Designed miniproteins, single chains, continued (5). Designs and how they scored, part 53

Each design is a single chain, and the fold is of that chain. pLDDT is the mean over its residues in the fold that is shown.

## One batch from the design tools (miniprotein)

Design m17940
Fold by ESMFold2-Fast:
Structure m17940 (fold): chain A 88 residues (1-88)
Amino acid sequence: VPKTVLEAEVLEGLGLMYFSLGEKTNDKDLLRKAAELFEEAARLYEEAGDLEAAARALRFLAEAYKKLGDEARAEEARARAEELAARA
């Protein structure tokens, strides 16, 4: 496994932990941290050519933005995920 994919997997896992905590505690700072981690994970997966994993990370990003009340950014992330999934 390339270092880029391993780094993306770690960031995705951390993002999921922050997302879960932020959702359960209604803490927007934790949800923003999750969004940052999912965005970076998606970037690293895309850099590695793993478009399916990048699309997955972008779907998590969309959920984080939705929980933050940012429907516009949630829709953008969802559109990015569908574009990458279609090319995978």
Scores: mean pLDDT 88

Design m17941
Fold by ESMFold2-Fast:
Structure m17941 (fold): chain A 73 residues (1-73)
Amino acid sequence: MSLEELLRQSDELLQRTGELIRQGAPNEEIIAQLEQVIAQLQQVLAAETDPSARAHLQQLIAALQKLIAELKA
């Protein structure tokens, strides 16, 4: 339940990030928002003991980190 709520909140934050992009927000603001999402997911990962859930969280974190790298390029 808490994991699903955190993942849903992360999805909402990503949706908000999309809105910021549409509004022409600077890359620095978008990156800061994504870094907050990553920090939240890393906290979930640190508390998660299920290998399958950990693998999915690691994949999501990696994808978001790649997106930040692309925004910085």
Scores: mean pLDDT 76

Design m17942
Fold by ESMFold2-Fast:
Structure m17942 (fold): chain A 62 residues (1-62)
Amino acid sequence: MENARKAIAELQDLADTDPAAFQAVGEELGAWLRERGVPPGGGEHSQATRDALLEWLAERAA
């Protein structure tokens, strides 16, 4: 959880400092989410997507 917060803050800084690197990270996230098979939808789908995002961000922060 704390690692995910730091990763989010770093991504925001990266968007201002190095947009190309930020876009590359975005593409990696998109591919990772697709592999998880969590499409945007009602209820459980939105929570599953959020949890998957937090896991991905925690791995990036580690």
Scores: mean pLDDT 63

Design m17943
Fold by ESMFold2-Fast:
Structure m17943 (fold): chain A 69 residues (1-69)
Amino acid sequence: MDELIERIKEAVERLDAGDPDALGELSQLVVELFRRGVTPEELIERVDHPWVRRIAKMVERGLAEGAAR
């Protein structure tokens, strides 16, 4: 988990620098973290950033829709 949290922080810094590829990378890292049992709230507690909040919410919705299929 700590390794994924570190990579999320790095991806967020790259997003702030204007790297559009970092958005896709951040989304994948968030999905992996959620698959391992981390909640969106716990992720935001560890990495409080607007991009993290936005991506966590989107990924949570995507996973909920997938479970409904």
Scores: mean pLDDT 75

Design m17944
Fold by ESMFold2-Fast:
Structure m17944 (fold): chain A 68 residues (1-68)
Amino acid sequence: TTMERNIAASEVGAEVYRRALAAGLPREEAQRLANRVASLTFELAEKVGVEEARKKALAWAEAEIAAA
């Protein structure tokens, strides 16, 4: 459901925010990245389901954090 996708997006966003801060990104950059990854999770979950969307979005976020 849309609710389940929203919950997944929020949880992934919060996790990405924590990881970005731990990696040394400024709060504003961490928040922008978290918001982008949350949106990505929501969109992907419609196509591939919540579990696969979480994995793909987190993997993408880790690559972005490593490149920052």
Scores: mean pLDDT 86

Design m17945
Fold by ESMFold2-Fast:
Structure m17945 (fold): chain A 54 residues (1-54)
Amino acid sequence: SLVEEAKRLLRPALAAGVPAEAARAAVTAHLIAQGVPREEAERAVEAALAELLA
């Protein structure tokens, strides 16, 4: 799923101490560069961050 893909990209960044805002922006941009529509990328990254920071 796209959420699981976003989680795989976010986990190492957050573990390395990258701020959540910066990690969100970077992963969202990466997914868009891979052809994911912006709204879908943003929703997947938000869902992934909610799960990882819970």
Scores: mean pLDDT 85

Design m17946
Fold by ESMFold2-Fast:
Order: C-alpha cells, then sequence, then structure tokens
Structure m17946 (fold): chain A 66 residues (1-66)
C-alpha cells in the first residue's frame, strides 16, 4: 500500500544517512516521494502530508552533508 511503502522508504533513507550513504538516502527519498503522490491519489491526504513533511526533513539533512 502506498502509505506503508512510503514509510518503509523513509526508514531506509534514515538508515542510509546513518551509514553515510548519501546516494542511497536520495534514492529512498525519491521512492518515498513517489509513494506519497500515490497516497494523495488514493485520498490519503493526512498521511501524505505527514510523509511529505518527513521527506522535507530528510532532504534538509542530505543538503547539510553536501
Amino acid sequence: KPVEEARKAIEKAEEALKSGDVDKAEQYINEALRYAQKAVDEGKYDEAREILARINELKEQVEKLK
């Protein structure tokens, strides 16, 4: 399900950042974004908003490492 898959992708992005793998973190962030957009299409607006907020926080962490 898109919401569940987006959350799992976020967890993988956080794991990648903890291990210093910025490229993998960006790939998982992009994956989470795709699933968040599918969640919006399904009318899961509150969950999609929560997911997008977490994605933005992860993007800020990635930019600080560059």
Scores: mean pLDDT 82

Design m17947
Fold by ESMFold2-Fast:
Structure m17947 (fold): chain A 66 residues (1-66)
Amino acid sequence: MKPLSEEEFEREVTVALARAAKAIAKTHPGPGTEKALELLEEAIRAAEAGDLEKALELLKEGLSLL
């Protein structure tokens, strides 16, 4: 298998964390859950577009609302 670069690893970890956070948020709805899910979805899109800095910022914001 082709080894992952540091950037590819960070992208995959960011996407995995955002997806896991979305799943958890859906099972424990509360104030801010809708906004958190929106931010986590944007974090996944940013990571897939290669904007890791933006993806991490959105992930942090989404997690802070849970």
Scores: mean pLDDT 77

Design m17948
Fold by ESMFold2-Fast:
Structure m17948 (fold): chain A 58 residues (1-58)
Amino acid sequence: GAAAAEAGAAAGARAGARGGPSHGGNYTVMWSAFAGGDEAAARAGGLAGAALGEQLGG
């Protein structure tokens, strides 16, 4: 469900913050392939990246 997707995206954003945006982006791409749903995983990763960008930016 949406809550699970958001939780996964948040975890991905956290991991990406440690390694920087490149690590977060690569992780999202790999996760989308593994999940077998590029659109759904890409959206979740996009939301995580946007949220992280807003938090770190400002």
Scores: mean pLDDT 53

Design m17949
Fold by ESMFold2-Fast:
Parts: structure tokens; C-alpha cells; sequence
Structure m17949 (fold): chain A 99 residues (1-99)
């Protein structure tokens, strides 16, 4: 479907930004991915809003471990595979930023 193709395109954009060290680009790509999840799963609005808030926190964070804990909780509580996948990617991005 067009939505699935767009989701895959944005995942590739996220992965390229991470590889290039473009942290802001990676965050923007994930925000767009989160909005596609909202369009596909309107019931996930609250979880999508939490993910977007965590993306904003990572940009201004002095405590990466606290943000990681919140992302892990979001992943564990989510029933949506796409949100679980985005949470896992965000955790990997934060770990890379800490190194």
C-alpha cells in the first residue's frame, strides 16, 4: 500500500540520518513515522504523543538514562508493533548519542 511504502521510505531516511550522524534529521524522520502510525492506528494517539514528547526530550536532554527508561516503558506497554519498532530505534539512537 502507499502508506506502507511511505513508512518504509521514512525508515530508510531515518537509518541514513543515523549513519550520517545527522541527529536532527533522525529525530525529524521518526516524528514523521510516528504521525503515520497515528493515521493507521487512531486509537494509538496517546502512545504516539508520548513518543513525540520523548523525541523532543532527547534533543534537550542532559539525562539520557532517564529518557531511555521512559522509551523502554513505552516499548513494553505498547500493543502496536510499529510503535514497538520505533521505540527500539529511538533506544538505539540514544545509546549511540551516549557513546
Amino acid sequence: SAMEAEYRRLLAEFDRAVEAGDFDGAIQAMKRLAELVRERYPEAQEEVDRLIALLDKIKNSEDYDAVLAEVRELQARSTHPELQGLAARLMALIERKKA
Scores: mean pLDDT 83

Design m17950
Fold by ESMFold2-Fast:
Structure m17950 (fold): chain A 82 residues (1-82)
Amino acid sequence: MAEELIEEAEEYEAKGDLEKAAEKYLEAGEEYEKEGKYEEAIEAYERAAELYKSIGDMEKAREALMKATEVAVKELEKIVLK
């Protein structure tokens, strides 16, 4: 499911619908996070943040960056525990 959300995001981005693209990247990040794919989740959240910044939605950009940071902490904990 997360890979399908990335494909949808890329399609919206290609069409110039940056708000929809950012929304799909945010959803993909949440799905990757649920799957334990923290590196992919961080990448998706960072992409969402960049798109939100480009359209001037600084509140959503900040939220996406905070989610990326939270996932990065989880990834670090996973590395330390193994």
Scores: mean pLDDT 82

Design m17951
Fold by ESMFold2-Fast:
Structure m17951 (fold): chain A 56 residues (1-56)
Amino acid sequence: MSEEEREKAAENARKGVLAAGGDEEQAEKTYKEVLEAETALEADRKGTRGVIEAAS
């Protein structure tokens, strides 16, 4: 997933919390959790460290 797509997913989750009547604190926490989870999955999927080492 692209960085933009990860940010959009996190932002959509945040907006969903607000639309459901959640407060800004809950929305912010949800945004961070989704963004961190998606970023971690993308990093693992890309194998960035292994790819860089192999390219050397």
Scores: mean pLDDT 70

Design m17952
Fold by ESMFold2-Fast:
Structure m17952 (fold): chain A 56 residues (1-56)
Amino acid sequence: MKAEELVKEAKELAKEGTPESLQRIARIYQEIKKTGDEKAVEEVRKLMKEALEKVN
């Protein structure tokens, strides 16, 4: 999956605010790190933090 698609998927999951969506964002974070796109990694990291705030 391209970095752009991973960011879009993480953004949609962050809106759900569930533990399941947070787990999926964490998996996307592992995948996005493999792309070497530092900006995309930062975007997913931010979305993961936002999702964590909603769940917690």
Scores: mean pLDDT 78

Design m17953
Fold by ESMFold2-Fast:
Structure m17953 (fold): chain A 60 residues (1-60)
Amino acid sequence: MRGLYRAVAPVPATAPDELALRPGDLVEVLEELPGGYVLARNLATGEVGRVPESYLERLP
């Protein structure tokens, strides 16, 4: 699942390794993680962290 995605819902960071997202934030998926998570970079903030893949929409 590497590539460019968009957040479809707000994601608050509740743990040190989590990525906080706002709806519409563009993220680059860097790696797939176990448990339905991905390691992603928020292109607006430059932050890197894990986020549930279900909160992301693949861009064309």
Scores: mean pLDDT 78

Design m17954
Fold by ESMFold2-Fast:
Structure m17954 (fold): chain A 58 residues (1-58)
Amino acid sequence: IEEAQKYLDKGIEYAQQGDWDKAVEHFAKAMKLYAEAGDWEGLDRTAQILQELMQQRQ
């Protein structure tokens, strides 16, 4: 779960900097790690943030 949080934090950081490809990669890794850990809340939160990013990416 610590690894998942690390990727989520980096994903948000990259998204705020406009580095979309790195942000998406980190969000994808965070989601996978949260799912493997059974952290449904972390997975859902990460997916929601990624959706917001995709809206801005348009």
Scores: mean pLDDT 77

Design m17956
Fold by ESMFold2-Fast:
Structure m17956 (fold): chain A 60 residues (1-60)
Amino acid sequence: GVEEKIIKELKEKYGISEETARKMIEALRAGDVDEAKKIAEENGIDLDELIDLINKIKAE
């Protein structure tokens, strides 16, 4: 599914754990953009990638 693809891409690009990737996806699904942004900043994920993730999750 889309979630598993996102987790794989985040692990490969940013070296984050599956747990961290899932927490960010859960925050985005809950509409908690501030939490998702915090996780992204702590893990070196830029705002453009975060916007792409929001769009992928909302398109489900």
Scores: mean pLDDT 77

Design m17957
Fold by ESMFold2-Fast:
Structure m17957 (fold): chain A 60 residues (1-60)
Amino acid sequence: MTTLTLRFSTPDEAERLAARLRELDPRLQVTVEGNTVTITSDLSIEQLIGLVLRAIGDLL
């Protein structure tokens, strides 16, 4: 099990990333607390970082 926590400047940024991550892999356990996104999954840290980078790229 891998857990990754990301902090953003605004809650809207956190929610947009969370929504995109859920679209990329619905198996991800994504929780949003204000401007913080916590991702828990059985994926490796490398795979999670790859998904996060892809989600950020898709939102730019």
Scores: mean pLDDT 82

Design m17958
Fold by ESMFold2-Fast:
Structure m17958 (fold): chain A 87 residues (1-87)
Amino acid sequence: SAEEAIKEFEELLKEIEANPDLPVEEVIERVKEQLEKLFEANVPEEEIDELLKRLVGIVMRTKSDEDTERFLKELSELMKELKKKRE
């Protein structure tokens, strides 16, 4: 369900913030899996945008500038793919 997908994403946000040593590659992989679930559950785009704003804020605070840039690039490409599938 949409509510369950949102809850799982919220739990991931807490885990990433609590574990700043988590490699950016692992963060990207886990975020990809949870974003796919959000899209499959038809979570509204505005709710996904709010979750992503929170995620980006956590990554910017816990990761290096280079890792943050890599994360944002991967996230942007994934979002383009997921939005195309919804169309």
Scores: mean pLDDT 84

Design m17959
Fold by ESMFold2-Fast:
Structure m17959 (fold): chain A 61 residues (1-61)
Amino acid sequence: SRTQKELEAVKELADKYLPEATAEVFDGKAIAVVEPADSAEARAWIPKLEEIVKKGEEKVK
């Protein structure tokens, strides 16, 4: 689904920049796997991961 692809893409970026913060979003997991059967749950993770990506991009500069 689109939600699953969005989640996977933003998760990869978040993990690349701030793996520790990604672990925080996924309840202490360093890297989490998306749940394809639950698009509503995956959708809820996207804004959290996008925030991590923004923080990571700012940290690099």
Scores: mean pLDDT 56

Design m17960
Fold by ESMFold2-Fast:
Structure m17960 (fold): chain A 80 residues (1-80)
Amino acid sequence: MEEKIEELRRRAEAGDAEAAFELGILLYKEGKNEEAAEWFFRAAELYAAAGDERRALYARANALSVLGKREEAERLMREL
């Protein structure tokens, strides 16, 4: 798992939105909620820059959910 996280981090740092999102998921599964949220926010920025508003909102909702901000996450999910 750590080897996969390292590879995804490298790709995400290079601007791969899908790698940033996947990295967020793996960090969340490891209980690293704050770091997972950071990568979900980065994935949202990368998706938005690519014109994918739906995936950007979804990534932001995941970041807020992971941080325990469920009410804010639910508001974003209603826009999907």
Scores: mean pLDDT 81

Design m17961
Fold by ESMFold2-Fast:
Structure m17961 (fold): chain A 57 residues (1-57)
Amino acid sequence: MSIEEAYEEAIRKAEEYEKQGNTELAAELLKIFLHKFGDKLSKEKKEELEERIKELE
């Protein structure tokens, strides 16, 4: 799986958690992804994840 595919999968899974009302799990998933792979993401995608995490908290 490419980093782009991993990013899309993380976003999809986080959206599923949000739809279920599990915003804490959504934020945690995105934080873990950002911590492990943030340095390999484009600056725009990294900032998008950081903003989304902040809004879920």
Scores: mean pLDDT 80

Design m17963
Fold by ESMFold2-Fast:
Structure m17963 (fold): chain A 63 residues (1-63)
Amino acid sequence: AIEAYKRAIELDPNNAEAWNNLGGALLHEGRLDEAIEAYKQALELDPNNAEARNDLARALKLQ
């Protein structure tokens, strides 16, 4: 899953949904710092994405 999302982002770096999905997959693998960066990138591309905002807030509490 992670490699598929990374490939999708290589083809379209502005795909906020792919960045949010990458964050979720990284979090599931316990790669917390990388997940946080992916969620931040999703929000930078789409600041009104409530799902990415909620996912980021939850991940930050795990630090």
Scores: mean pLDDT 82

Design m17964
Fold by ESMFold2-Fast:
Structure m17964 (fold): chain A 81 residues (1-81)
Amino acid sequence: LERIEALVAEAGDAAAAGDYAEAAALLREARRLLEEPEVRKEVIELLVEEGLSREEAEKAVEEAIRRLEALAAEAEAKAAA
């Protein structure tokens, strides 16, 4: 989780510096990590321990994946412009 959070923070820094290509790459890496079965299970267990149901935790992970994809696509569009 901390590794994914670090990648997202680094992507934010890259975008703030105008390096949208780097931001997109970092966001895609964060998404790929979150899609790994081992990482996904770890995140789900952490969310369940924080009080979410397993179904709610799974939906939260799916929503996070979609959000990372959208942010990466936006960064790519800015890099291409």
Scores: mean pLDDT 83

Design m17965
Fold by ESMFold2-Fast:
Structure m17965 (fold): chain A 79 residues (1-79)
Amino acid sequence: GAVDDALDKLLENVAAAVQSAPPEKRQEAIDAGVKTVKAALDGNVEEAKKYADRLGEITGNKELAEQVKKAAEDLAKAV
């Protein structure tokens, strides 16, 4: 279904972003990723974007941050 497809895409992008984080920032990246997913599942677009931006800051990878943000918006709109 649309929610399952959007969640799978968000989890894929969050996993890629977390893997790109330096080891000393991995727990922060995981925490930001989890909060992004939870906010998106709650339909809270603003909070999902906020935590996706935080994940981008932690990883320093703007492309992955934008992919996570887009996937989080898509999931939040699907729920």
Scores: mean pLDDT 84

Design m17966
Fold by ESMFold2-Fast:
Structure m17966 (fold): chain A 64 residues (1-64)
Amino acid sequence: SDADLARAGRAAARAGAAGDAAGVRTMSHEIMKLSGAKDAAGALAAAERAAGPEARDQMRRGGA
């Protein structure tokens, strides 16, 4: 659901902001599962769509 995807995107963003690479990786896999994305780039696009560009940028900072 969009709400679950947005929640996962925000969680990934928080992990990225905290420098928690393992947390970003875990939440990226959850975003892939929820969105049907096949790779990290697809997960970033799904996170941006559901949680906004700030979430995408924080995920990138954490190694997504």
Scores: mean pLDDT 80

Design m17967
Fold by ESMFold2-Fast:
Structure m17967 (fold): chain A 75 residues (1-75)
Amino acid sequence: SALGQLLEGLGLYAQGRYEEALAKFEEALRMFEEQGDRRGVASALRGIAMVLEKMGRLEEAREYRERAEEIEKEL
């Protein structure tokens, strides 16, 4: 499930397994987008941003965070 991928991503992030966490959040994002779940999309985008920040990919992290914030403003 999309939520399952999101939760696995959070667990991997907590363990410092950032590349694996990123893959899980990207899969969750794809699934939530296919479902039209805007709250799920925002959550997955925030997860991606958190991982990218830990990986030092700061510009990409900012872009994903801004995308999540724009969606959240309309919820």
Scores: mean pLDDT 89

Design m17968
Fold by ESMFold2-Fast:
Structure m17968 (fold): chain A 60 residues (1-60)
Amino acid sequence: MSLREKIAELGEELQREMVREILETGVVPPSSEARRRLIERLAEKMGLSPEEAEKIVRSL
């Protein structure tokens, strides 16, 4: 799977989790929270630092 496909996959998972949280809590997380969580998951999956993952996300 390409890097772009992996990022898209993580984004879909994150969106599903955020929708679940909204339904459970009735509270919408800040828009910046979604991007931060995506960066963290990409860093974990790719073995990168959060700073390197953020650079990749910003380059898309």
Scores: mean pLDDT 74

Design m17969
Fold by ESMFold2-Fast:
Structure m17969 (fold): chain A 59 residues (1-59)
Amino acid sequence: SVLHRVAAHDSGLTRAEVQELAAAVRAGDEARVRELADRHGLSPEQARSIGEAALREGV
């Protein structure tokens, strides 16, 4: 969705990083979600939300 792309842009995440986050969420890799969140100044909840949105868009 447009909201997923806007949220990723505002968070400083690249498309590849959003895809990594989606993969981590799909795998249940909480440590990877946290690592990506910490790298970009996001909460783990924000990072998970972006990853879940990317999964719903089929990314």
Scores: mean pLDDT 73

Design m17970
Fold by ESMFold2-Fast:
Structure m17970 (fold): chain A 90 residues (1-90)
Amino acid sequence: SMAKKEKELKEEIERAERRVEELKEELRRLGEEVDREIAEEEIRRLEEAYEEYKRTVEESKEKTPLAITQLDLNIMAIRVEVELALRLAE
């Protein structure tokens, strides 16, 4: 049913938005503690990845496994790069 698909998509978007906002807060702290320029670059990358995900699912009007997977991979890559930057700053 359309109502079920709409609910499932809304829940996926809400989960993705929470993950993005949590990582943005972590990146803002990194900017204050280590390097503002690196933090701003990673925030921009994260926002671009989320915008692409949202555009794709809004066009399809349903869950798109490739789109959420691409967002997940971008979040993972950013987290790894942040961890490496923190370790190199030690």
Scores: mean pLDDT 83

Design m17971
Fold by ESMFold2-Fast:
Structure m17971 (fold): chain A 58 residues (1-58)
Amino acid sequence: SHSAAKAAERGAAGDAAAAGAGGYDFWLQTHNPDAKKAAEAGAAGDAKAAAEYGRRAS
């Protein structure tokens, strides 16, 4: 939906800092392919991909 997409897009801007700050520690705590991709995406500044892969890792 449009509202959900807009909220996700704005959330992604806030999550970029959180994903970058927590990406390394998150990757170290659990070593799986989705967690690794989430950390890499966060480091690259792709908060949307970082959040999506993090959710898949759960």
Scores: mean pLDDT 55

Design m17972
Fold by ESMFold2-Fast:
Structure m17972 (fold): chain A 74 residues (1-74)
Amino acid sequence: AADAAAQAEAGRISDRNLERVKQETARLISEEEGKDPEEVLAEIEAGNQEVFFRGSALLQARRNGVPVEDVEAA
């Protein structure tokens, strides 16, 4: 049935988007903190949720025009 194939494809697209978000998050944290993006990505992959949430907050701040200094204080 096409349903199972469609769900598998949607899952693969979601996984690819998640990997892209992780890489983008690692790059942004690397730029802000002066760390190697590979090291930051490894921390996210190891399940360091604080690093991932920090990157997410930075992405939201850039979208909303909030300075990085204010994001770190929050």
Scores: mean pLDDT 64

Design m17973
Fold by ESMFold2-Fast:
Structure m17973 (fold): chain A 70 residues (1-70)
Amino acid sequence: GEEYYKKGEEYYKKGLEAYEKGNYEEAYEYYNKAIEYYEKAYKLGYKEALKKLLEVSVKHLELAVEKVLK
Protein backbone atom coordinates (compact mmCIF):
# COMPACT_ATOMS: atom_id res chain seq x y z
CA GLY A 1 0.00 0.00 0.00
CA GLU A 2 2.94 2.34 0.67
CA GLU A 3 3.77 2.84 -3.04
CA TYR A 4 0.22 4.06 -3.74
CA TYR A 5 0.33 6.32 -0.67
CA LYS A 6 3.58 7.86 -1.96
CA LYS A 7 2.00 8.50 -5.39
CA GLY A 8 -0.99 10.08 -3.63
CA GLU A 9 1.37 12.41 -1.75
CA GLU A 10 3.08 13.41 -5.03
CA TYR A 11 -0.22 14.26 -6.74
CA TYR A 12 -1.56 16.07 -3.66
CA LYS A 13 1.60 18.24 -3.61
CA LYS A 14 1.18 19.00 -7.34
CA GLY A 15 -2.47 19.90 -6.71
CA LEU A 16 -1.56 22.31 -3.90
CA GLU A 17 1.12 23.92 -6.11
CA ALA A 18 -1.37 24.33 -8.98
CA TYR A 19 -3.93 25.84 -6.57
CA GLU A 20 -1.34 28.32 -5.23
CA LYS A 21 -0.64 29.46 -8.82
CA GLY A 22 -4.38 29.90 -9.54
CA ASN A 23 -4.53 26.91 -11.89
CA TYR A 24 -7.74 25.57 -10.34
CA GLU A 25 -8.69 23.14 -13.11
CA GLU A 26 -5.20 21.56 -12.95
CA ALA A 27 -5.43 21.48 -9.13
CA TYR A 28 -8.80 19.69 -9.43
CA GLU A 29 -7.29 17.04 -11.72
CA TYR A 30 -4.31 16.49 -9.38
CA TYR A 31 -6.61 16.22 -6.32
CA ASN A 32 -8.65 13.64 -8.26
CA LYS A 33 -5.48 11.60 -8.89
CA ALA A 34 -4.40 11.93 -5.24
CA ILE A 35 -7.81 10.63 -4.07
CA GLU A 36 -7.49 7.68 -6.48
CA TYR A 37 -4.07 6.65 -5.13
CA TYR A 38 -4.90 7.26 -1.45
CA GLU A 39 -8.02 5.09 -1.87
CA LYS A 40 -5.89 2.30 -3.38
CA ALA A 41 -3.41 2.60 -0.49
CA TYR A 42 -6.20 2.46 2.11
CA LYS A 43 -7.79 -0.61 0.49
CA LEU A 44 -4.39 -2.35 0.72
CA GLY A 45 -4.28 -1.66 4.49
CA TYR A 46 -2.21 1.55 4.56
CA LYS A 47 -4.27 3.24 7.29
CA GLU A 48 -2.37 6.58 7.13
CA ALA A 49 -4.02 7.10 3.71
CA LEU A 50 -7.43 7.69 5.35
CA LYS A 51 -6.47 11.07 6.87
CA LYS A 52 -5.02 12.25 3.55
CA LEU A 53 -8.02 10.91 1.63
CA LEU A 54 -10.32 13.05 3.82
CA GLU A 55 -8.10 16.15 3.44
CA VAL A 56 -7.94 15.93 -0.36
CA SER A 57 -11.65 15.06 -0.63
CA VAL A 58 -12.54 18.32 1.16
CA LYS A 59 -10.33 20.39 -1.17
CA HIS A 60 -11.66 18.53 -4.22
CA LEU A 61 -15.26 19.18 -3.10
CA GLU A 62 -14.50 22.91 -2.58
CA LEU A 63 -13.29 23.21 -6.19
CA ALA A 64 -16.27 21.17 -7.46
CA VAL A 65 -18.70 23.46 -5.57
CA GLU A 66 -17.02 26.57 -7.07
CA LYS A 67 -17.50 25.10 -10.55
CA VAL A 68 -21.18 24.18 -9.95
CA LEU A 69 -22.31 27.31 -8.02
CA LYS A 70 -20.94 29.66 -10.72
Scores: mean pLDDT 81

Design m17974
Fold by ESMFold2-Fast:
Structure m17974 (fold): chain A 57 residues (1-57)
Amino acid sequence: SKVRELILEGASEGVKAIGHIVTALTDPEKREESLKLAEEHLRKMHELDEEARRLLK
């Protein structure tokens, strides 16, 4: 199912974003860069979620 694939890809992007958030919380020197990377992964997760929602209608 294409919807299942999109959900799984979105979940993967969300997990990557969490990893970058953890780095930002634990390493002050990497905070700015890690937050930018987290934002990019969250944006991609959102785009995949929107595509999945369109397919469910």
Scores: mean pLDDT 86

Design m17975
Fold by ESMFold2-Fast:
Structure m17975 (fold): chain A 110 residues (1-110)
Amino acid sequence: MASVEEVREVARKMARALAEIEGVEAAGFALRSPASPERLAEMTKAILEAAREEGLRAAATGHQAPGAPTTLTVAVVAADPAKQAAIDAKAAEIAAALTTPTLTVTVAPL
């Protein structure tokens, strides 16, 4: 099971990498976890804090998924819509590299 610290570390690495991509305006993070509501709230807060510390404008949501693995889905907002597909492809590459045995990271297109 992913810990709050593991979620924070992965979110921080994702946010840092996204902040370095030219034309990224913002990102949304959706966490799905079998964690309790209290722990899920701590994980969601950790994601939001990590993203803002890396200079990325972000929103984060958390949803309980009993019996399911912990997943972090990222949606990236491009400043230029013509760049959206290229940014999504880069974000997907980063997400795949950050996936661990306890935390799956994926990108959802806008």
Scores: mean pLDDT 85

Design m17976
Fold by ESMFold2-Fast:
Structure m17976 (fold): chain A 73 residues (1-73)
Amino acid sequence: MKLVKETIEMESEDPEKAAMEKAKELAEKLRAEGYESVHVDEEPRVEGDKAIVGIRAVKGDTLLAVNVVAKKK
């Protein structure tokens, strides 16, 4: 099994909302591309001025792990 890790960084006046909206958008795209078991964190994890939402998706022998990180503008 191949593990692929990716990070998407962005800035927003509302980091928690922005990170979650971006994560949901990405999850829909991954499902459209044939990824199975697409899971999005239920709520953002807040670390200082950053909000982080994790996404996990499986396709064939590949496990994709994505972190969406939004920083307060």
Scores: mean pLDDT 84

Design m17977
Fold by ESMFold2-Fast:
Structure m17977 (fold): chain A 62 residues (1-62)
Amino acid sequence: NKEEAEKLLEKAKKLREEAKKLRAQAAKSTDPEEKKKLLLEAEILEGLAGIYEGVANLIASK
């Protein structure tokens, strides 16, 4: 379903935008523990975005 694929791509886009913000915050942080946590959170969001993009491609192909 094209509509469902578009919704998943929009969710993926928002997750990538959130991850970008977290990486920017990590770059400005002087606390090593905070920096590590922000980078880990960004990586998790990027991973989730990749999953949504993959599922959207499968749905769109049908």
Scores: mean pLDDT 84

Design m17978
Fold by ESMFold2-Fast:
Structure m17978 (fold): chain A 101 residues (1-101)
Amino acid sequence: TDATKAALEQLVDSYRDVVSYWGANYPPDVADAMAQLVRTYLLNELKASGLVTPEQLAQIAALLDAADKEIEANLDLPPDEFKAKVNEIAAKLTAQLKAIA
């Protein structure tokens, strides 16, 4: 639904902003821990919203886990390059999540 697609886009925007901030300003272990926490929070909020099925939630969780792995692999980049890479990963994630809805 359009409401589901909007919620997924907002989820990715929130995830991108948190990951970009922590990854650019904090050590990799702290940045990774914060990415894990925000992912868990966002997935719980999405589950509580009732906008997605259990199957869709599992697919979304797997895609967020894959995005976390891509971001982790790029934590050694300079801050501006890291933020650009996170934006690329977030754009791909948004397209993948909209295809599920």
Scores: mean pLDDT 82

